# Ledger of designs, part 61: designed miniproteins, single chains, continued (2)

Each design is a single chain, and the fold is of that chain. pLDDT is the mean over its residues in the fold that is shown.

## One batch from the design tools (miniprotein)

Design m6113
Fold by ESMFold2-Fast:
Structure m6113 (fold): chain A 65 residues (1-65)
Amino acid sequence: MVPKLAAMELLVVAANIEGVEMRLEERDGKLVLTVKDWTPFAEEVVEGMKEVAKEMGKELEVHYE
């Protein structure tokens, strides 16, 4: 129904608005999420994005700076 990738991109935008810097990229069939800092809110977003990625049949790599 809603494009799952677009939903993940909206989550990234929402996290950035809340002050958690995140960037989502697609590389070689994998989703790569870069998170500037670890927070409980960032962890919740990451877990949600992992579930969406599983539904898409894609791997999600998470990098913390």
Scores: mean pLDDT 76

Design m6114
Fold by ESMFold2-Fast:
Structure m6114 (fold): chain A 89 residues (1-89)
Amino acid sequence: SKEKKIKEIKESIDTFEKNVLSSKKDYELVVDILFLSLENAIKQGALNLEDLEILEKEFLRIMDKLGAPKEVIEKFKKKIEELKKKLEE
């Protein structure tokens, strides 16, 4: 269900917050895994544009809280924009 997919993505984000991320490579891996989950959820019709925007805000908040490198945050924003374009009518 949509609710189950959103919950799984949020739980993944919460797990990132609890893990010790010590390097740019760790953050890049986390972003890549998140995007695989988001793309799969979109393909299954489980996420719409509004859901994606909510998850984007939540993930950006967590990344800011953890002190993620600005370059990783910028790459994340670029990738999320590409996913939003795929959901535009």
Scores: mean pLDDT 75

Design m6115
Fold by ESMFold2-Fast:
Structure m6115 (fold): chain A 78 residues (1-78)
Amino acid sequence: SQRDQLEAQLAAILREFAARLETASREERSRLIEETSRRFLELLNSTNLSPRDYTVLAIRFAGELTQLELAWRRRQRE
């Protein structure tokens, strides 16, 4: 379905973000978050989604991005 395809694209964007975080400085982290968020919003806005599907995917993206950032911060302390 269209939603399944978008979820796959979301996962790909987040995997790329996670990989880039592995070598990112603290300063680069903020820029990576902004870039990744912009790319995801552009993807959502380029599709004909219902308001409900848009909201669900946006919430999922925010949650996944936050979890990746928290995991990165924990690794930086180790």
Scores: mean pLDDT 79

Design m6116
Fold by ESMFold2-Fast:
Structure m6116 (fold): chain A 85 residues (1-85)
Amino acid sequence: MLSEQQLLNETVVLLGGAVTAVKYLGESVEEVAADIVRTLQREYGLSPEETLELLRKAAEIMKQRYPEDSELVDEILAAAEKLLG
């Protein structure tokens, strides 16, 4: 099992990759959100609640590091929340 810090770091990397895929590869927000949710739940065994909490923490870190991407990060988070609710 990954530590909480390792899971958070991995989620930040996944979210950063999702932002890059939307901006530069033409992938949809819905597709990248689904990929993150699938990875966190199926590969790391996280519950829907744990997945959402971790994504919210990772989104906050991403918006602090890359404020120019804040709107896109929020759109990806909203799409993930819809999949989890």
Scores: mean pLDDT 85

Design m6117
Fold by ESMFold2-Fast:
Structure m6117 (fold): chain A 100 residues (1-100)
Amino acid sequence: EEKKKLAEKYLEEAKELLKETMKLGRLADEAIKKGDLETARKYAEKAKELADKAAKIANEAEKKASEYKELVMQTGSEAGLAMMTASSTEIGVKGAEKKK
């Protein structure tokens, strides 16, 4: 049935968004260490954008594929981790900006 393939596709997309959000978080931390706060801010903003996209995908999975509970829950977990990563990155950049 098409709904199962859709649920699997949402999980794959959420996993990819988490990987990219984590990469941006790492790049933001490196930029902070180098004193490049403008670049760190850009990475934090992009990480938030991707995390918001992951959250939207998790919501669509619940709406369109709710019968595949395990896949929907996994998609939500991936999106939640992306949101936590983006939030942590924002806090780090904000803290660095306030000290300079």
Scores: mean pLDDT 87

Design m6118
Fold by ESMFold2-Fast:
Structure m6118 (fold): chain A 60 residues (1-60)
Amino acid sequence: PPEPDRVVTLTFPASTPQEEIDAAVERAKAQARAEGLEVVDETTITHPDGSTTVTLALRR
């Protein structure tokens, strides 16, 4: 598969409200698009400690 131009990883502690997670992810996507990058993959992982990691793979 083609290599992404940038990978953005956002990690949120277990106490983070869903609204805050959603807002942070949307800001990251908006910033990427402003820089001419497309979101080609989005992965959300919830860890055993309750923390959430969102990984965005970006390409021009």
Scores: mean pLDDT 81

Design m6119
Fold by ESMFold2-Fast:
Structure m6119 (fold): chain A 92 residues (1-92)
Amino acid sequence: SLREQLEQLAEDGLEQIKKLFPDLSDEEVEKIKEFLKKVIDIILKGVKEGKSPEEIFEEIKKMIEEQDLPEKVKAYLLSLADSMIALAQEQL
């Protein structure tokens, strides 16, 4: 399913985040994991509601900017979100 593919991409992204940012605490990693679940829900809802990729991305971008995370981690999350949205568009 699309949800399963987004969950796999999010898990792969989280593993990459742990490799690129080894100084992140276990608590911060778990917060990122829970945040990515919310991102998946926003993408799936946006697609069902007929929102453009740009509208979905801007909503997620705002949420990422509100996180208490290092700027480099936020930049990676923005790139990951863009990839997740692209995957959702390809599966339609």
Scores: mean pLDDT 87

Design m6120
Fold by ESMFold2-Fast:
Structure m6120 (fold): chain A 100 residues (1-100)
Amino acid sequence: SVSLTLAAGASASASLSVAVGATVSLTFTNTSGGTISISFSPTPPGSRFSVSGDATSATLTLSGVQAADAGTFTATAYSDADPLSGPVVGSATVTLTVSA
């Protein structure tokens, strides 16, 4: 599991290697008081992941990891509650590698 802070004007990165069947938890903290948007490449099925959070943090949980889930998770922080109205203030990228 990984925890990253999305600081204003900064980009963060991490890598995580897990075995098939593992549970992954990624926590992102926005210090600017806005919202956090999380994207995936590739996108896992919604039945195996959930996103929860509040105004300052978001946690992605992916359960029963499969080899097809290997890829990149990107979190983007905004200074405003509406991401369409506020500027991007920070970002974080996690690269997931899955082993058999």
Scores: mean pLDDT 72

Design m6121
Fold by ESMFold2-Fast:
Structure m6121 (fold): chain A 103 residues (1-103)
Amino acid sequence: MKITLKPVKSTKLGPYTTAFEISGPGITEEVLEAIARAIQEELGLPDVEYEVLSDTEGVIYVPTGSSFTEEEKKEIVELVKRKLEELTGAEVVVENLDEFLSL
């Protein structure tokens, strides 16, 4: 079982929004909500939102007041990856990481 996690820059909720595009089996509203809550609680980011796109696709939106540093980008990607692995039991493959870190 494999889940793809793709961190991207987004403007949907503001000019400094990071979006985590998630694809694979077992991506439920409950999984997305649990990850959004983990980001809110562990990183102190209260405005985290999520969207269920299909039975296998979801997005988590993390709006911030400024661009993340490279260290902050690595921290949040690792948090989302770890929580996906814990909640689904699936292997999580991160795509677009090098491009995302260079933004």
Scores: mean pLDDT 82

Design m6122
Fold by ESMFold2-Fast:
Structure m6122 (fold): chain A 62 residues (1-62)
Amino acid sequence: SMTILRAAAHDTGVSLATVQRLAERLAAGASEEEIIAELQAMGLSRRTAEGLVRAIRTALAE
């Protein structure tokens, strides 16, 4: 769902293009912990990173 990905991008301050790439990687079987670690390296808190991963998972389940 592009609507969920756009909302997650807006809420976290991460660009939509980056959120889409993370969604593609997660769909391809990338580790959530690897993605969370990368988001934290970008300056996101663990809570925000976990929220973004959850939003991406919800988008992929549609």
Scores: mean pLDDT 85

Design m6123
Fold by ESMFold2-Fast:
Structure m6123 (fold): chain A 65 residues (1-65)
Amino acid sequence: MEKVLLVAAPDMETGREVGPKLKEKYKADAMVGLPGVSLEEAKEIAEEISRLSGAEVIVGTPEDA
């Protein structure tokens, strides 16, 4: 099963810094940055991707890194 990480960060710079750490922590196969997206919005996006693709989708924030 493909594991996709969505990185919810306040900006692109923060997302780029914490993204690799979160990908390693969650052992995700793919990573997508969502700069400026809230955790709640990222969770909604994760549910939609999971529903459409059947992939395991994880939402990470800078606080999780």
Scores: mean pLDDT 79

Design m6124
Fold by ESMFold2-Fast:
Parts: sequence; C-alpha cells; structure tokens
Structure m6124 (fold): chain A 98 residues (1-98)
Amino acid sequence: MIKATNDPELIERTGLGPLLRGHAVVILKDDEIVGVLFGGNLKGKITSLEEIPGGIGDTVYYRVKAEEGTATLVVKKSFFDEHKDELVKLLQEYFDKQ
C-alpha cells in the first residue's frame, strides 16, 4: 500500500527536515519512505511529470505540474518505474483533499 502524508515526524525521518522546514509530502510504500514532494502546492488535475536531469544512484527527480502550481518530486527510481500510475493517483487524491 502506498500513502502520502505531511506528518512532521516522517518529514524529519527523510533527513531533509531542516531544508524542508516541515513543508513537504512524504511518500511511503509499506511504511518505507520512497519519496518526497516539496517546493509547491498543486491544484486541479496533475498534467505532467517531467524528469529533472541529473538523478543520482537509485534517486530520480521530477517536476510535477498541475493545472495550477508545480512541485519537485524526489523518489526512488525502482519504486517510480514500478508504481508510477499508483503514485500519480495518490498525489492527485492527496491534493484534491487540501
């Protein structure tokens, strides 16, 4: 099961907490942190995920665009390649509730 949360304790567990100042969405698969979305809020339908060049190791970066707004996604490549459609649906549902 995958889920998205803005739980401050989980944001701190990413090791990026000080940089994100508690303003992030953490992505979990089976209680393991697999990604973080930060740097913006999304409204309306997610329209694209564009890879940001320069991913390192098993980490890839995407610019997520919606009808209104953009955000940066950092995610494990292996997770993204297998679960992209589920991840997009999860992010859509998360922002539809905000």
Scores: mean pLDDT 75

Design m6125
Fold by ESMFold2-Fast:
Structure m6125 (fold): chain A 73 residues (1-73)
Amino acid sequence: MEEYEKILKEIEELAQKFLDEGRYDFVKRLAEKVYEILDKIEEAIKNNDMEGFKKAIDELRKLVQEAKEELEK
């Protein structure tokens, strides 16, 4: 679970940067998307679906990359 915990830490850091910039609307949107992906992760874990879990982690990575790009605008 090291990868998952590392991604969650990146999301926390990104959310803090958006908060520091006063971009509360983006923080809210980021949180909503994160919760959607976390629900997918939870469902994959309940079903022992390693493929679904990996796909959800990949979605989370893409979200982190998109958030980093948004911060640089």
Scores: mean pLDDT 80

Design m6126
Fold by ESMFold2-Fast:
Formats: structure tokens, C-alpha cells, sequence
Structure m6126 (fold): chain A 100 residues (1-100)
């Protein structure tokens, strides 16, 4: 997969998570689905991290921040444990990008 394809895949996963928050009526199920997609996104980023330019790393961090700011407020009714897991995975992905 090219760096451009990885970035487009990450954007696709971000939009998929945003759609889940808007369409899934059960907040817990929404959070669980989002966490699984975040894990997929994290593995994709980890596999390709060494190939990213500084500009591509900055773009990924912007996408991750946008995702965090959009989804976290919509998880207010979700148990703290699931909210904390969401934050943990986002921070882990950000660290992987920054270390690349």
C-alpha cells in the first residue's frame, strides 16, 4: 500500500467512525464499534509509520485530533471505562505517528 493509499484509508476509517456515532442508537455499541475500528487504524498506522514523511505525519495527527474532538463529546453517556479506552488508543496511535 502506498503512503497516499494509507492516508485515504485512514480518512475512510475516520468517516466510518463518525457515521457510527451518528447512526448507532446504543451508545455502548457505538463506542465498542469505534474502539474496534480504532484498533484497525492503529495497526495500519503502525505497519506503515516508518514510511511517512514529516508532512504526512502532521496530516495524520490532524485527522486523529479531528476524530478525538468530534467523537469524545458524543461518548458522554458511555461508561467511563470505554471513554478511557478510546482516549488510550488515540494517544497510542499519536505516539506511534510522532515516533516515526
Amino acid sequence: MSNEEVLEKVKELVEKMKKIVETEKDPVKAAEKIIEILKEMGELVKEHAEKFSEEEQQELLKLLKELFDYILPKLDEVPKELRDKFKEIINEIAEIIEEA
Scores: mean pLDDT 82

Design m6127
Fold by ESMFold2-Fast:
Parts: sequence; structure tokens; C-alpha cells
Structure m6127 (fold): chain A 96 residues (1-96)
Amino acid sequence: LEEVIKKTLENRKKYMTPEQEAKALRAILETLLNYAKEQGIKKIYISYLPELLTDEEKAVLDEFKKEAERLGIELKIYPSLDLSKVVEEMQKELKK
């Protein structure tokens, strides 16, 4: 899987500008953060597969973390492959 992901990212870099992909990610994260601020949401959960992120996308994600912290919003990032244990803990907290 990791080898396939690496080859896919390498081929993508040949034909696409990493800046364009990073711009799209930034727009999505900015929209999400603004929505959370407007709705009074204090905690955001997102999941990411780090292996699928370019260096530019990682930089955007780090910038988003800093902006969320500045706005008093707690950002929780979970790998998509490891969500089952997180879901079980959340279900325990929801069950009295």
C-alpha cells in the first residue's frame, strides 16, 4: 500500500502543481474553520492519511492548526486507518 501511495504521489507531481492542490486544501480548511467559528463549535475532528499529503499540503494543515488554536478551537486529527478505537471511546462517553 505505501509503495503504491508513494508512486501515485510521484506521478501526480509530474503532471500537477503541488501549489494548486495546497490551494484547494486551504480553501476547504478555511471554510471549515469559519463555519466552526460562526456556529460556536469549540472542537473539530478531522482525519487524514499522512501518506497522501504533499509537503505543501502538510504546511497548509500546520497553518490551519495554528489558526484554530488562535480562535480557541481545539483541533483533533485522527488517522483514518485507526478510527475504530476512537469511535469506541466516543461511544463509551456517550453511553451513561
Scores: mean pLDDT 65

Design m6128
Fold by ESMFold2-Fast:
Structure m6128 (fold): chain A 97 residues (1-97)
Amino acid sequence: SFEEILEEIESMLKNKEKVTELDLNKLEKKILDYLLTELGASFGEAVLASEIVRELVIAALEEKPINEEEYEERLKKLSPKVQEFVKKVKELIEKVK
């Protein structure tokens, strides 16, 4: 569910030193499954959105800035409902970090 994804991201950001590549891969798969099944996203949109979220989480874990222009250009390729999902994830990350 959406809430479970947000809770998992928040937990990762609160425990940055313990986050593994396996944890990130599991999160990406969970996001992909959610987008495909719950939001009815196309496969291409779901893959792109899951990649964007993975990159946002990694940037937050590494305490590095994102490329905002690149983020906005990629976001435009997504349908409105998938854009809102990604935006809500970004807002959570910015609140927690």
Scores: mean pLDDT 86

Design m6129
Fold by ESMFold2-Fast:
Structure m6129 (fold): chain A 80 residues (1-80)
Amino acid sequence: MEEEAERAREIAEEVAKEVKEKYKDVVSLIDFRVDAERRTITVHVYAKTEEAAKKAGEEVKKRLEELVPEWKVEVISTKV
């Protein structure tokens, strides 16, 4: 459980970094939390527009669902 959560965290960190770099002009921060008990990754995307936050969030969700399909991915998009 812990080892699987650690792997999920590492993958989420890399995906968040890549998506943030892709949308660096509009995305301010991508944060995430890994809940081992619920097998859930919660991603928070903070962007200058709601559309940019949703677009970046959808890309993170899609990539995580492909890389860690056994984990539930939830995305929260916030305009800052």
Scores: mean pLDDT 82

Design m6130
Fold by ESMFold2-Fast:
Structure m6130 (fold): chain A 91 residues (1-91)
Amino acid sequence: MEKLYDALLLEKPVILTGRSRIIITGMRPEVTAEDVAEFLEREFGLEVISARQLEDGTIVVDVEGTFDAGALGRALQREFGATRVLVVQLP
C-alpha cells in the first residue's frame, strides 16, 4: 500500500523509513534538483537515489533513509520557498 503525505499540512510527526519519493513545487525558479539533493543529504542524512526537474519546475527526488515528513517539508519551504511538498512511501 502506497501512502502519500502533504508534508506542509501535517499536524503530527509522520516518520518515514526506507525509500520515499519527494515531489516539490512552487520553489524559486533558480533552485535546481542538485540544490535540493545536496540539502537533503546534508541536513537530513538521506541517500539521494535520483533527482530530476520537470518542465514546470517541479523537482522530484527519490531518497533512502529515515525522516519526519513535516519537518522535511518545512525545511524545504524555509530554504527554497517550496509551496507544496508531497511525500510518497515507496515499496
Scores: mean pLDDT 86

Design m6131
Fold by ESMFold2-Fast:
Structure m6131 (fold): chain A 58 residues (1-58)
Amino acid sequence: MKEEIKKAIEELLKNGESVLDAIKRVMEEFGVSVEEATKIIIELFNEKAGPEVFPPSV
């Protein structure tokens, strides 16, 4: 499930969608909360950007 949501977010971002639009889309498709979708996005960004990532304002 988490991997499926991650993949969906990556595809949406690759298609030029904003982070907010990606959150809304996965909430609609997977029935997750904004907090859950945001945590997955944070994890994805940490995997991509590495240790230099500043903490998000969530």
Scores: mean pLDDT 72

Design m6132
Fold by ESMFold2-Fast:
Structure m6132 (fold): chain A 59 residues (1-59)
Amino acid sequence: MSDEELVEAFGKALKGLAKAGRTSVTIHLPESLVTPALRAALEAEGKANGIDVTVVAVA
């Protein structure tokens, strides 16, 4: 599964959360999946939908 596919899936989820009135979300992802590019893309998607996204890499 590509980083692009993950960003798309989370983008759809964030849009749904924004519609539900959520303003922040913390995403826990395995450390092996968290790249600087993925982190930046998820934060950008959150910002575009009015949601503060915090990505936490878990060991």
Scores: mean pLDDT 78

Design m6133
Fold by ESMFold2-Fast:
Structure m6133 (fold): chain A 62 residues (1-62)
Amino acid sequence: GELEKAAKEVAEKLGVSPRMALGILQALLSAGYTLEQAKKLLLSARNGAEAIDIANAALKAK
Protein backbone atom coordinates (compact mmCIF):
# COMPACT_ATOMS: atom_id res chain seq x y z
CA GLY A 1 0.00 0.00 0.00
CA GLU A 2 0.97 3.67 0.18
CA LEU A 3 2.56 3.26 3.63
CA GLU A 4 4.87 0.47 2.39
CA LYS A 5 5.86 2.59 -0.65
CA ALA A 6 6.64 5.57 1.63
CA ALA A 7 8.68 3.32 3.95
CA LYS A 8 10.81 2.05 1.02
CA GLU A 9 11.39 5.60 -0.27
CA VAL A 10 12.39 6.88 3.20
CA ALA A 11 14.63 3.83 3.79
CA GLU A 12 16.43 4.32 0.46
CA LYS A 13 16.90 8.09 0.99
CA LEU A 14 18.23 7.75 4.59
CA GLY A 15 20.15 4.46 4.29
CA VAL A 16 18.03 2.69 6.93
CA SER A 17 16.10 -0.58 6.73
CA PRO A 18 12.51 -0.51 5.35
CA ARG A 19 11.38 -2.04 8.68
CA MET A 20 12.90 0.87 10.64
CA ALA A 21 11.38 3.43 8.24
CA LEU A 22 7.97 1.73 8.50
CA GLY A 23 8.15 1.81 12.33
CA ILE A 24 8.96 5.54 12.40
CA LEU A 25 6.18 6.35 9.90
CA GLN A 26 3.66 4.28 11.92
CA ALA A 27 4.67 6.12 15.15
CA LEU A 28 4.10 9.50 13.46
CA LEU A 29 0.72 8.36 12.03
CA SER A 30 -0.33 7.17 15.52
CA ALA A 31 0.58 10.64 16.86
CA GLY A 32 -1.84 12.26 14.39
CA TYR A 33 0.40 13.19 11.45
CA THR A 34 -0.79 12.35 7.93
CA LEU A 35 1.35 10.02 5.80
CA GLU A 36 2.31 13.02 3.61
CA GLN A 37 3.38 15.05 6.69
CA ALA A 38 5.32 12.12 8.20
CA LYS A 39 7.08 11.43 4.88
CA LYS A 40 8.03 15.12 4.40
CA LEU A 41 9.42 15.31 7.97
CA LEU A 42 11.63 12.24 7.48
CA LEU A 43 12.77 13.21 3.95
CA SER A 44 13.91 16.61 5.32
CA ALA A 45 16.63 14.67 7.24
CA ARG A 46 20.14 14.20 5.83
CA ASN A 47 20.61 10.75 7.43
CA GLY A 48 18.94 8.17 9.70
CA ALA A 49 20.19 9.70 12.95
CA GLU A 50 18.76 13.14 12.04
CA ALA A 51 15.48 11.49 10.97
CA ILE A 52 15.18 9.84 14.42
CA ASP A 53 15.82 13.22 16.11
CA ILE A 54 13.18 14.92 13.90
CA ALA A 55 10.66 12.12 14.58
CA ASN A 56 11.25 12.30 18.37
CA ALA A 57 10.77 16.10 18.32
CA ALA A 58 7.55 15.74 16.26
CA LEU A 59 6.21 13.07 18.66
CA LYS A 60 6.91 15.34 21.68
CA ALA A 61 5.03 18.20 19.95
CA LYS A 62 1.84 16.10 20.19
Scores: mean pLDDT 84

Design m6134
Fold by ESMFold2-Fast:
Structure m6134 (fold): chain A 75 residues (1-75)
Amino acid sequence: SMEEEKEKFLKEVQELVAELVEALYNNDMKKVEEILEKIRELFKEKLDEELYKEALKSIEDGKKQIEKSIEELKK
C-alpha cells in the first residue's frame, strides 16, 4: 500500500539521517555530502512533488536538530 511504502521510505531516511549525524560528529564533510546526495536521489525516485517537498523540510529540520546537538556536545 501507499502507506506502507511511505513508512518504509521514512525509515530509510531516518537511517541515512543517523549516518549523517555520525559524519557531522566526526567533521567528515565529504561523507555528509555523499549522504545528502543519497537522500536527494532517494526522494527523487520515490516521491511525488508534495511528498518530496515534505521530505526536504524534514531533512532541513533534522539538520537544525543535529546542529543543536553538536553545539551541546561541545559544552
Scores: mean pLDDT 74

Design m6135
Fold by ESMFold2-Fast:
Structure m6135 (fold): chain A 64 residues (1-64)
Amino acid sequence: MDLLKELKEEIEKLVKEGRPFRDTALEVTNIAIERGEKLGLSPDEISEIVREAIRYLHEVVAKQ
């Protein structure tokens, strides 16, 4: 499974569990950095994945 898809699934789970937006955003960002570095992704690639994940988080929260 690609990293962005995994982050989106984690976002849905954390938001459904009632975790605050800021805590979810921070956790998702940390996971993206740690796992992205381990996967050999560049800083630019990690930044793009984080940006897309945070955009998705806003969409999930807006639908609640």
Scores: mean pLDDT 82

Design m6136
Fold by ESMFold2-Fast:
Structure m6136 (fold): chain A 64 residues (1-64)
Amino acid sequence: MDRSAQISQQLAQAAQNNSLEQTKQQLVAQYRAAGDEDSVAEVERMYTVVQRGLADSAARRAAA
């Protein structure tokens, strides 16, 4: 129901704390252990979105 929102929030917080990679790996491992294929796919998708946002923010900081 709100699994995507929870995953998105956890990855966004991890990005702020410089732990995005570790948090992504932990979430993927947990959902795979539970057999939750949809949540694994969602973590991978959200991770890509967060990475793109970080790259865009870094580019803006370099341009300013």
Scores: mean pLDDT 78

Design m6137
Fold by ESMFold2-Fast:
Structure m6137 (fold): chain A 65 residues (1-65)
Amino acid sequence: MEGEKKAREAFEKVREEALANKEWSASEIVGLFAEKAAELKDLDLEVLKKLMDEYAGKVLAEKMA
């Protein structure tokens, strides 16, 4: 539970930064989420993957809309 909250907060920060930087490509955005996930390696991998997909999907949808 605590780990999921930390991951959500971390990925939300990446989402905010990606939305503020229109110049970032989809590959760069995905790379930022992967970098953040690597920093959170103490978390359960399955939870981390689910959250990364959720937040990366939100950013890519907003950037493409």
Scores: mean pLDDT 75

Design m6138
Fold by ESMFold2-Fast:
Structure m6138 (fold): chain A 60 residues (1-60)
Amino acid sequence: SEKEKARQKAIDLFVALAEGTERIVEIRIRYKNDPSITRDEYEAEIEKVLEELQKKIKEI
């Protein structure tokens, strides 16, 4: 049914967001604790996660 499909899409969306958030938090912690990581490298890693998340959301 359409309601069951909508529910599953909502669950998949929340799971994708939670996984994306976890990856961003890990990247932020590494950047704060490792002075050898440049701001450009940090921003590139964050951008990659956001691009992968946007692609995944479009497929839901």
Scores: mean pLDDT 87

Design m6139
Fold by ESMFold2-Fast:
Structure m6139 (fold): chain A 73 residues (1-73)
Amino acid sequence: KKTEEIKKRIEKDAEEIKKLVEQNPELGYQRLNELAVEYKKEGIMEEIRKDKEVYELFRQKVAEVMNLIKEKL
């Protein structure tokens, strides 16, 4: 159940950052960095790292956001 909630949060956060990057790439990049800090603070990063499937999803979504930022800058 917690794994499903984390996956859903990763997906929603990635989608929101992608929308932000489309409007303001600088702010989107800043938000991506802030998100990493938030996940670490909330213990979400620990849960992500414990589950291989969730970790793979997280890496894929971060890569998608980073690629979009590079295209817009």
Scores: mean pLDDT 82

Design m6140
Fold by ESMFold2-Fast:
Structure m6140 (fold): chain A 77 residues (1-77)
Amino acid sequence: MKEIEERIDALGEKELALDEKAKELRDVDPEMARKLAQHSIELGSMITFARIFLMLGDYEKAKEIVEKGEKYAKEVE
């Protein structure tokens, strides 16, 4: 339980990093900024679903979504 919560928090930090980088690139490379913003939104969606399943007590599904989010963050960061 706490381990999954810590992993969700770590994904939140990755989401914020992507959003900050998108904001930095907005005036320099708008196309790349939009791409990074999209990746941030996708990661945020996964985080939200993981939290919902965790709240519902479906720890197996929450863990599966967290693992997918971690893989996604690693590939797009």
Scores: mean pLDDT 83

Design m6141
Fold by ESMFold2-Fast:
Structure m6141 (fold): chain A 62 residues (1-62)
Amino acid sequence: LRALLEELARKSGLSVATVRRMLLNILRLSGEARRIAQELLAKELGVSVEAVNEALRALERE
């Protein structure tokens, strides 16, 4: 998880804390809203939807 958050932060120019908070907000959503939020976040961070999904899955385990 830490390595994934650090990579996303570096790619986006945001802090690790900011990226973590954005991911936690997405975890509060379900169904269609979560899918839309994942796609929008991937676009904002300049990463793939798969990378966002991997970070979300890792974060859910903590």
Scores: mean pLDDT 79

Design m6142
Fold by ESMFold2-Fast:
Structure m6142 (fold): chain A 65 residues (1-65)
Amino acid sequence: TEELERARREVVELANRVIELAKARGDQTAIDFAKKVIEKAKEMTLEEARRMVRALRHTVDQLEA
C-alpha cells in the first residue's frame, strides 16, 4: 500500500539522517545500527515501520541536542 511505502521510506530517510549525525560525532555504533535498519526496512510491516520511525526520530533528536 502507499501508506506502507511511505512509512518504509521515512524509516530509510531517518536512518540516513542518523548516519549523517553519527559520522559527525564519530559514533560507529549508531552508524552500524542505522545501516542495519535501512537493510531491514524493505521487510518491515506497517506497524514495525511506524515504531521504527518513532525510535529513529527520538535518536535524531538526541544526536542534535
Scores: mean pLDDT 86

Design m6143
Fold by ESMFold2-Fast:
Structure m6143 (fold): chain A 94 residues (1-94)
Amino acid sequence: SMEERQEAALNELRRMLEAERDAPPEVQVDALLTALRLLREDSGFSDEELTEILARLAEDPRYEPLVRAVVARLQADGDPRWRALGRRIAARLA
């Protein structure tokens, strides 16, 4: 189902961030950005689905600063499609 698909993606992001827990925050942000690009480009997640996944990830105080850093990086991206996603996530977190 759509809900199971989103939950699986969210759990994969959490496992990835746990594996990177001893890395500098910039490395964790880059890993999260890479995972987000794979979810969008390879797994076909919509901007609406990615926004909800990152909003749910940000509910955890451990990951909220990483999600906000990802949003800032997306809003500064050269691709307008990634900037649009960044603005959508920022609005959802407001």
Scores: mean pLDDT 88

Design m6144
Fold by ESMFold2-Fast:
Structure m6144 (fold): chain A 97 residues (1-97)
Amino acid sequence: MEVLEKRRKRIEEEMSEEEKKRKEELEERLRKLKKEIEELKKKTKPEDKEVIKLLLEAEIHLGVAEIALALGLLEEAEKQIKEAEEYIKKAKELLKK
């Protein structure tokens, strides 16, 4: 945590205004997706194993995205957020059955 905080501060000082804006946009997307997963979990029954698996995959990708954002790896963070969005979409479609 302390090593990541120190690295985060240094990266933030070296970031352009455009990169800072992109980071804020990705952090907001990450926050919204985390909330969406929690809402989907409330609708998911223990027997919906396929949905549970998709939500777990989404959480893993969001966790990687959060670490990437902390390290200033904006391109990797965006990639991981997009992967999480795809898993969330699949979980929603299964819940419509």
Scores: mean pLDDT 79

Design m6145
Fold by ESMFold2-Fast:
Formats: C-alpha cells, structure tokens, sequence
Structure m6145 (fold): chain A 60 residues (1-60)
C-alpha cells in the first residue's frame, strides 16, 4: 500500500508521518509537509523525490 511506503520512506529520513488521503498524490503532499515541518527543506526535497518514484512504480 502506498501509505505504508510513504511511512517507511519518512522513517528512513528520521520522522513519522500520518497520512489520510484518497489518492497517492494527496498522500505524498501531506507527508512532504510533515517532513518539511519536522526536519528541513533538504530532507523534504529528498523525500518528495523518493515519493514520486514510488508513485511511478505503483501506477505503472
């Protein structure tokens, strides 16, 4: 499930996120905001890139 993959990716950068979204894009947006708030812009950018790759894999 995409939400689980987002949670794992956030844990890799050192934060836990809560995601409730109807679409993968909404879930990614929610998670990126939480990473930005809790860590840094650099961590948020890396997380966003990883999240986009996960969406591409899942939606292929």
Amino acid sequence: EFQEKLTEAARDVGVEVKVEAETPQEGLNQAVKQVLDKLSPAAAAEFAARGRALIAEMEA
Scores: mean pLDDT 76

Design m6146
Fold by ESMFold2-Fast:
Structure m6146 (fold): chain A 72 residues (1-72)
Amino acid sequence: MAPPQELVDRLRALLPDVDDPAVRVELVRLRTEGLLLQGGDVAEVRAQADELRAAGLEAEAAAALEAVERVE
């Protein structure tokens, strides 16, 4: 079985092929939720959300933080 990080990396690789911002937001949410449910590092998720926000991807950053809130 692939580790949770490998699944996250596969989902991340799909993002460049997705032209719809709403689909990208949903992929970030599902990826982050899956990572956290499998014991992923909340601090790393928050850092990634900050990077997304700095890049102007505010909706994707919000989706990642919402997944953290749901798990905590």
Scores: mean pLDDT 67

Design m6147
Fold by ESMFold2-Fast:
Structure m6147 (fold): chain A 70 residues (1-70)
Amino acid sequence: MEERKKRLEIFLEALKKAKENGPDPSKKDAVERARRAAYRDFGFPEERIEELLNMSLDEQIKYIEEELKK
């Protein structure tokens, strides 16, 4: 659906902005919770969500870019 693709594009932009702004250690847990919720909303299985959250920000960006090519 076009709506899912648009939400993925918005999420990808947010991840790229987070990379530009640099990490804020005081917000790490809140950021991880927000990303977990987003990945779940995109329909990724729980095993994949756990893998994604353990990836670097660059690896997460690459994964979402690959999802947008499908």
Scores: mean pLDDT 78

Design m6148
Fold by ESMFold2-Fast:
Structure m6148 (fold): chain A 85 residues (1-85)
Amino acid sequence: MEEKLEEARRLLKELKKVSKNADVIDDIIKRLPDWSQDDVDLMLTAAKEALRTIKEGSFPPEIRSEIAEGLLLIVVGVIEAIKKE
């Protein structure tokens, strides 16, 4: 678990560098220790996909920010919805 948490934090910090709302990414990082291993794996997958999309695409900085924040917030929404069920 610790290794996956550190990898997720590392990738989220990379996404924070392209995000206009760094606080959104910081809030996700703060929530990671409270999540299950499966939730952390899901966020790790989302962070990898967001970084891949940004790196492979020729997007302006504003669109890169929207991709980073949008994909991560969708995953947060899914994780929080599952916890309510």
Scores: mean pLDDT 76

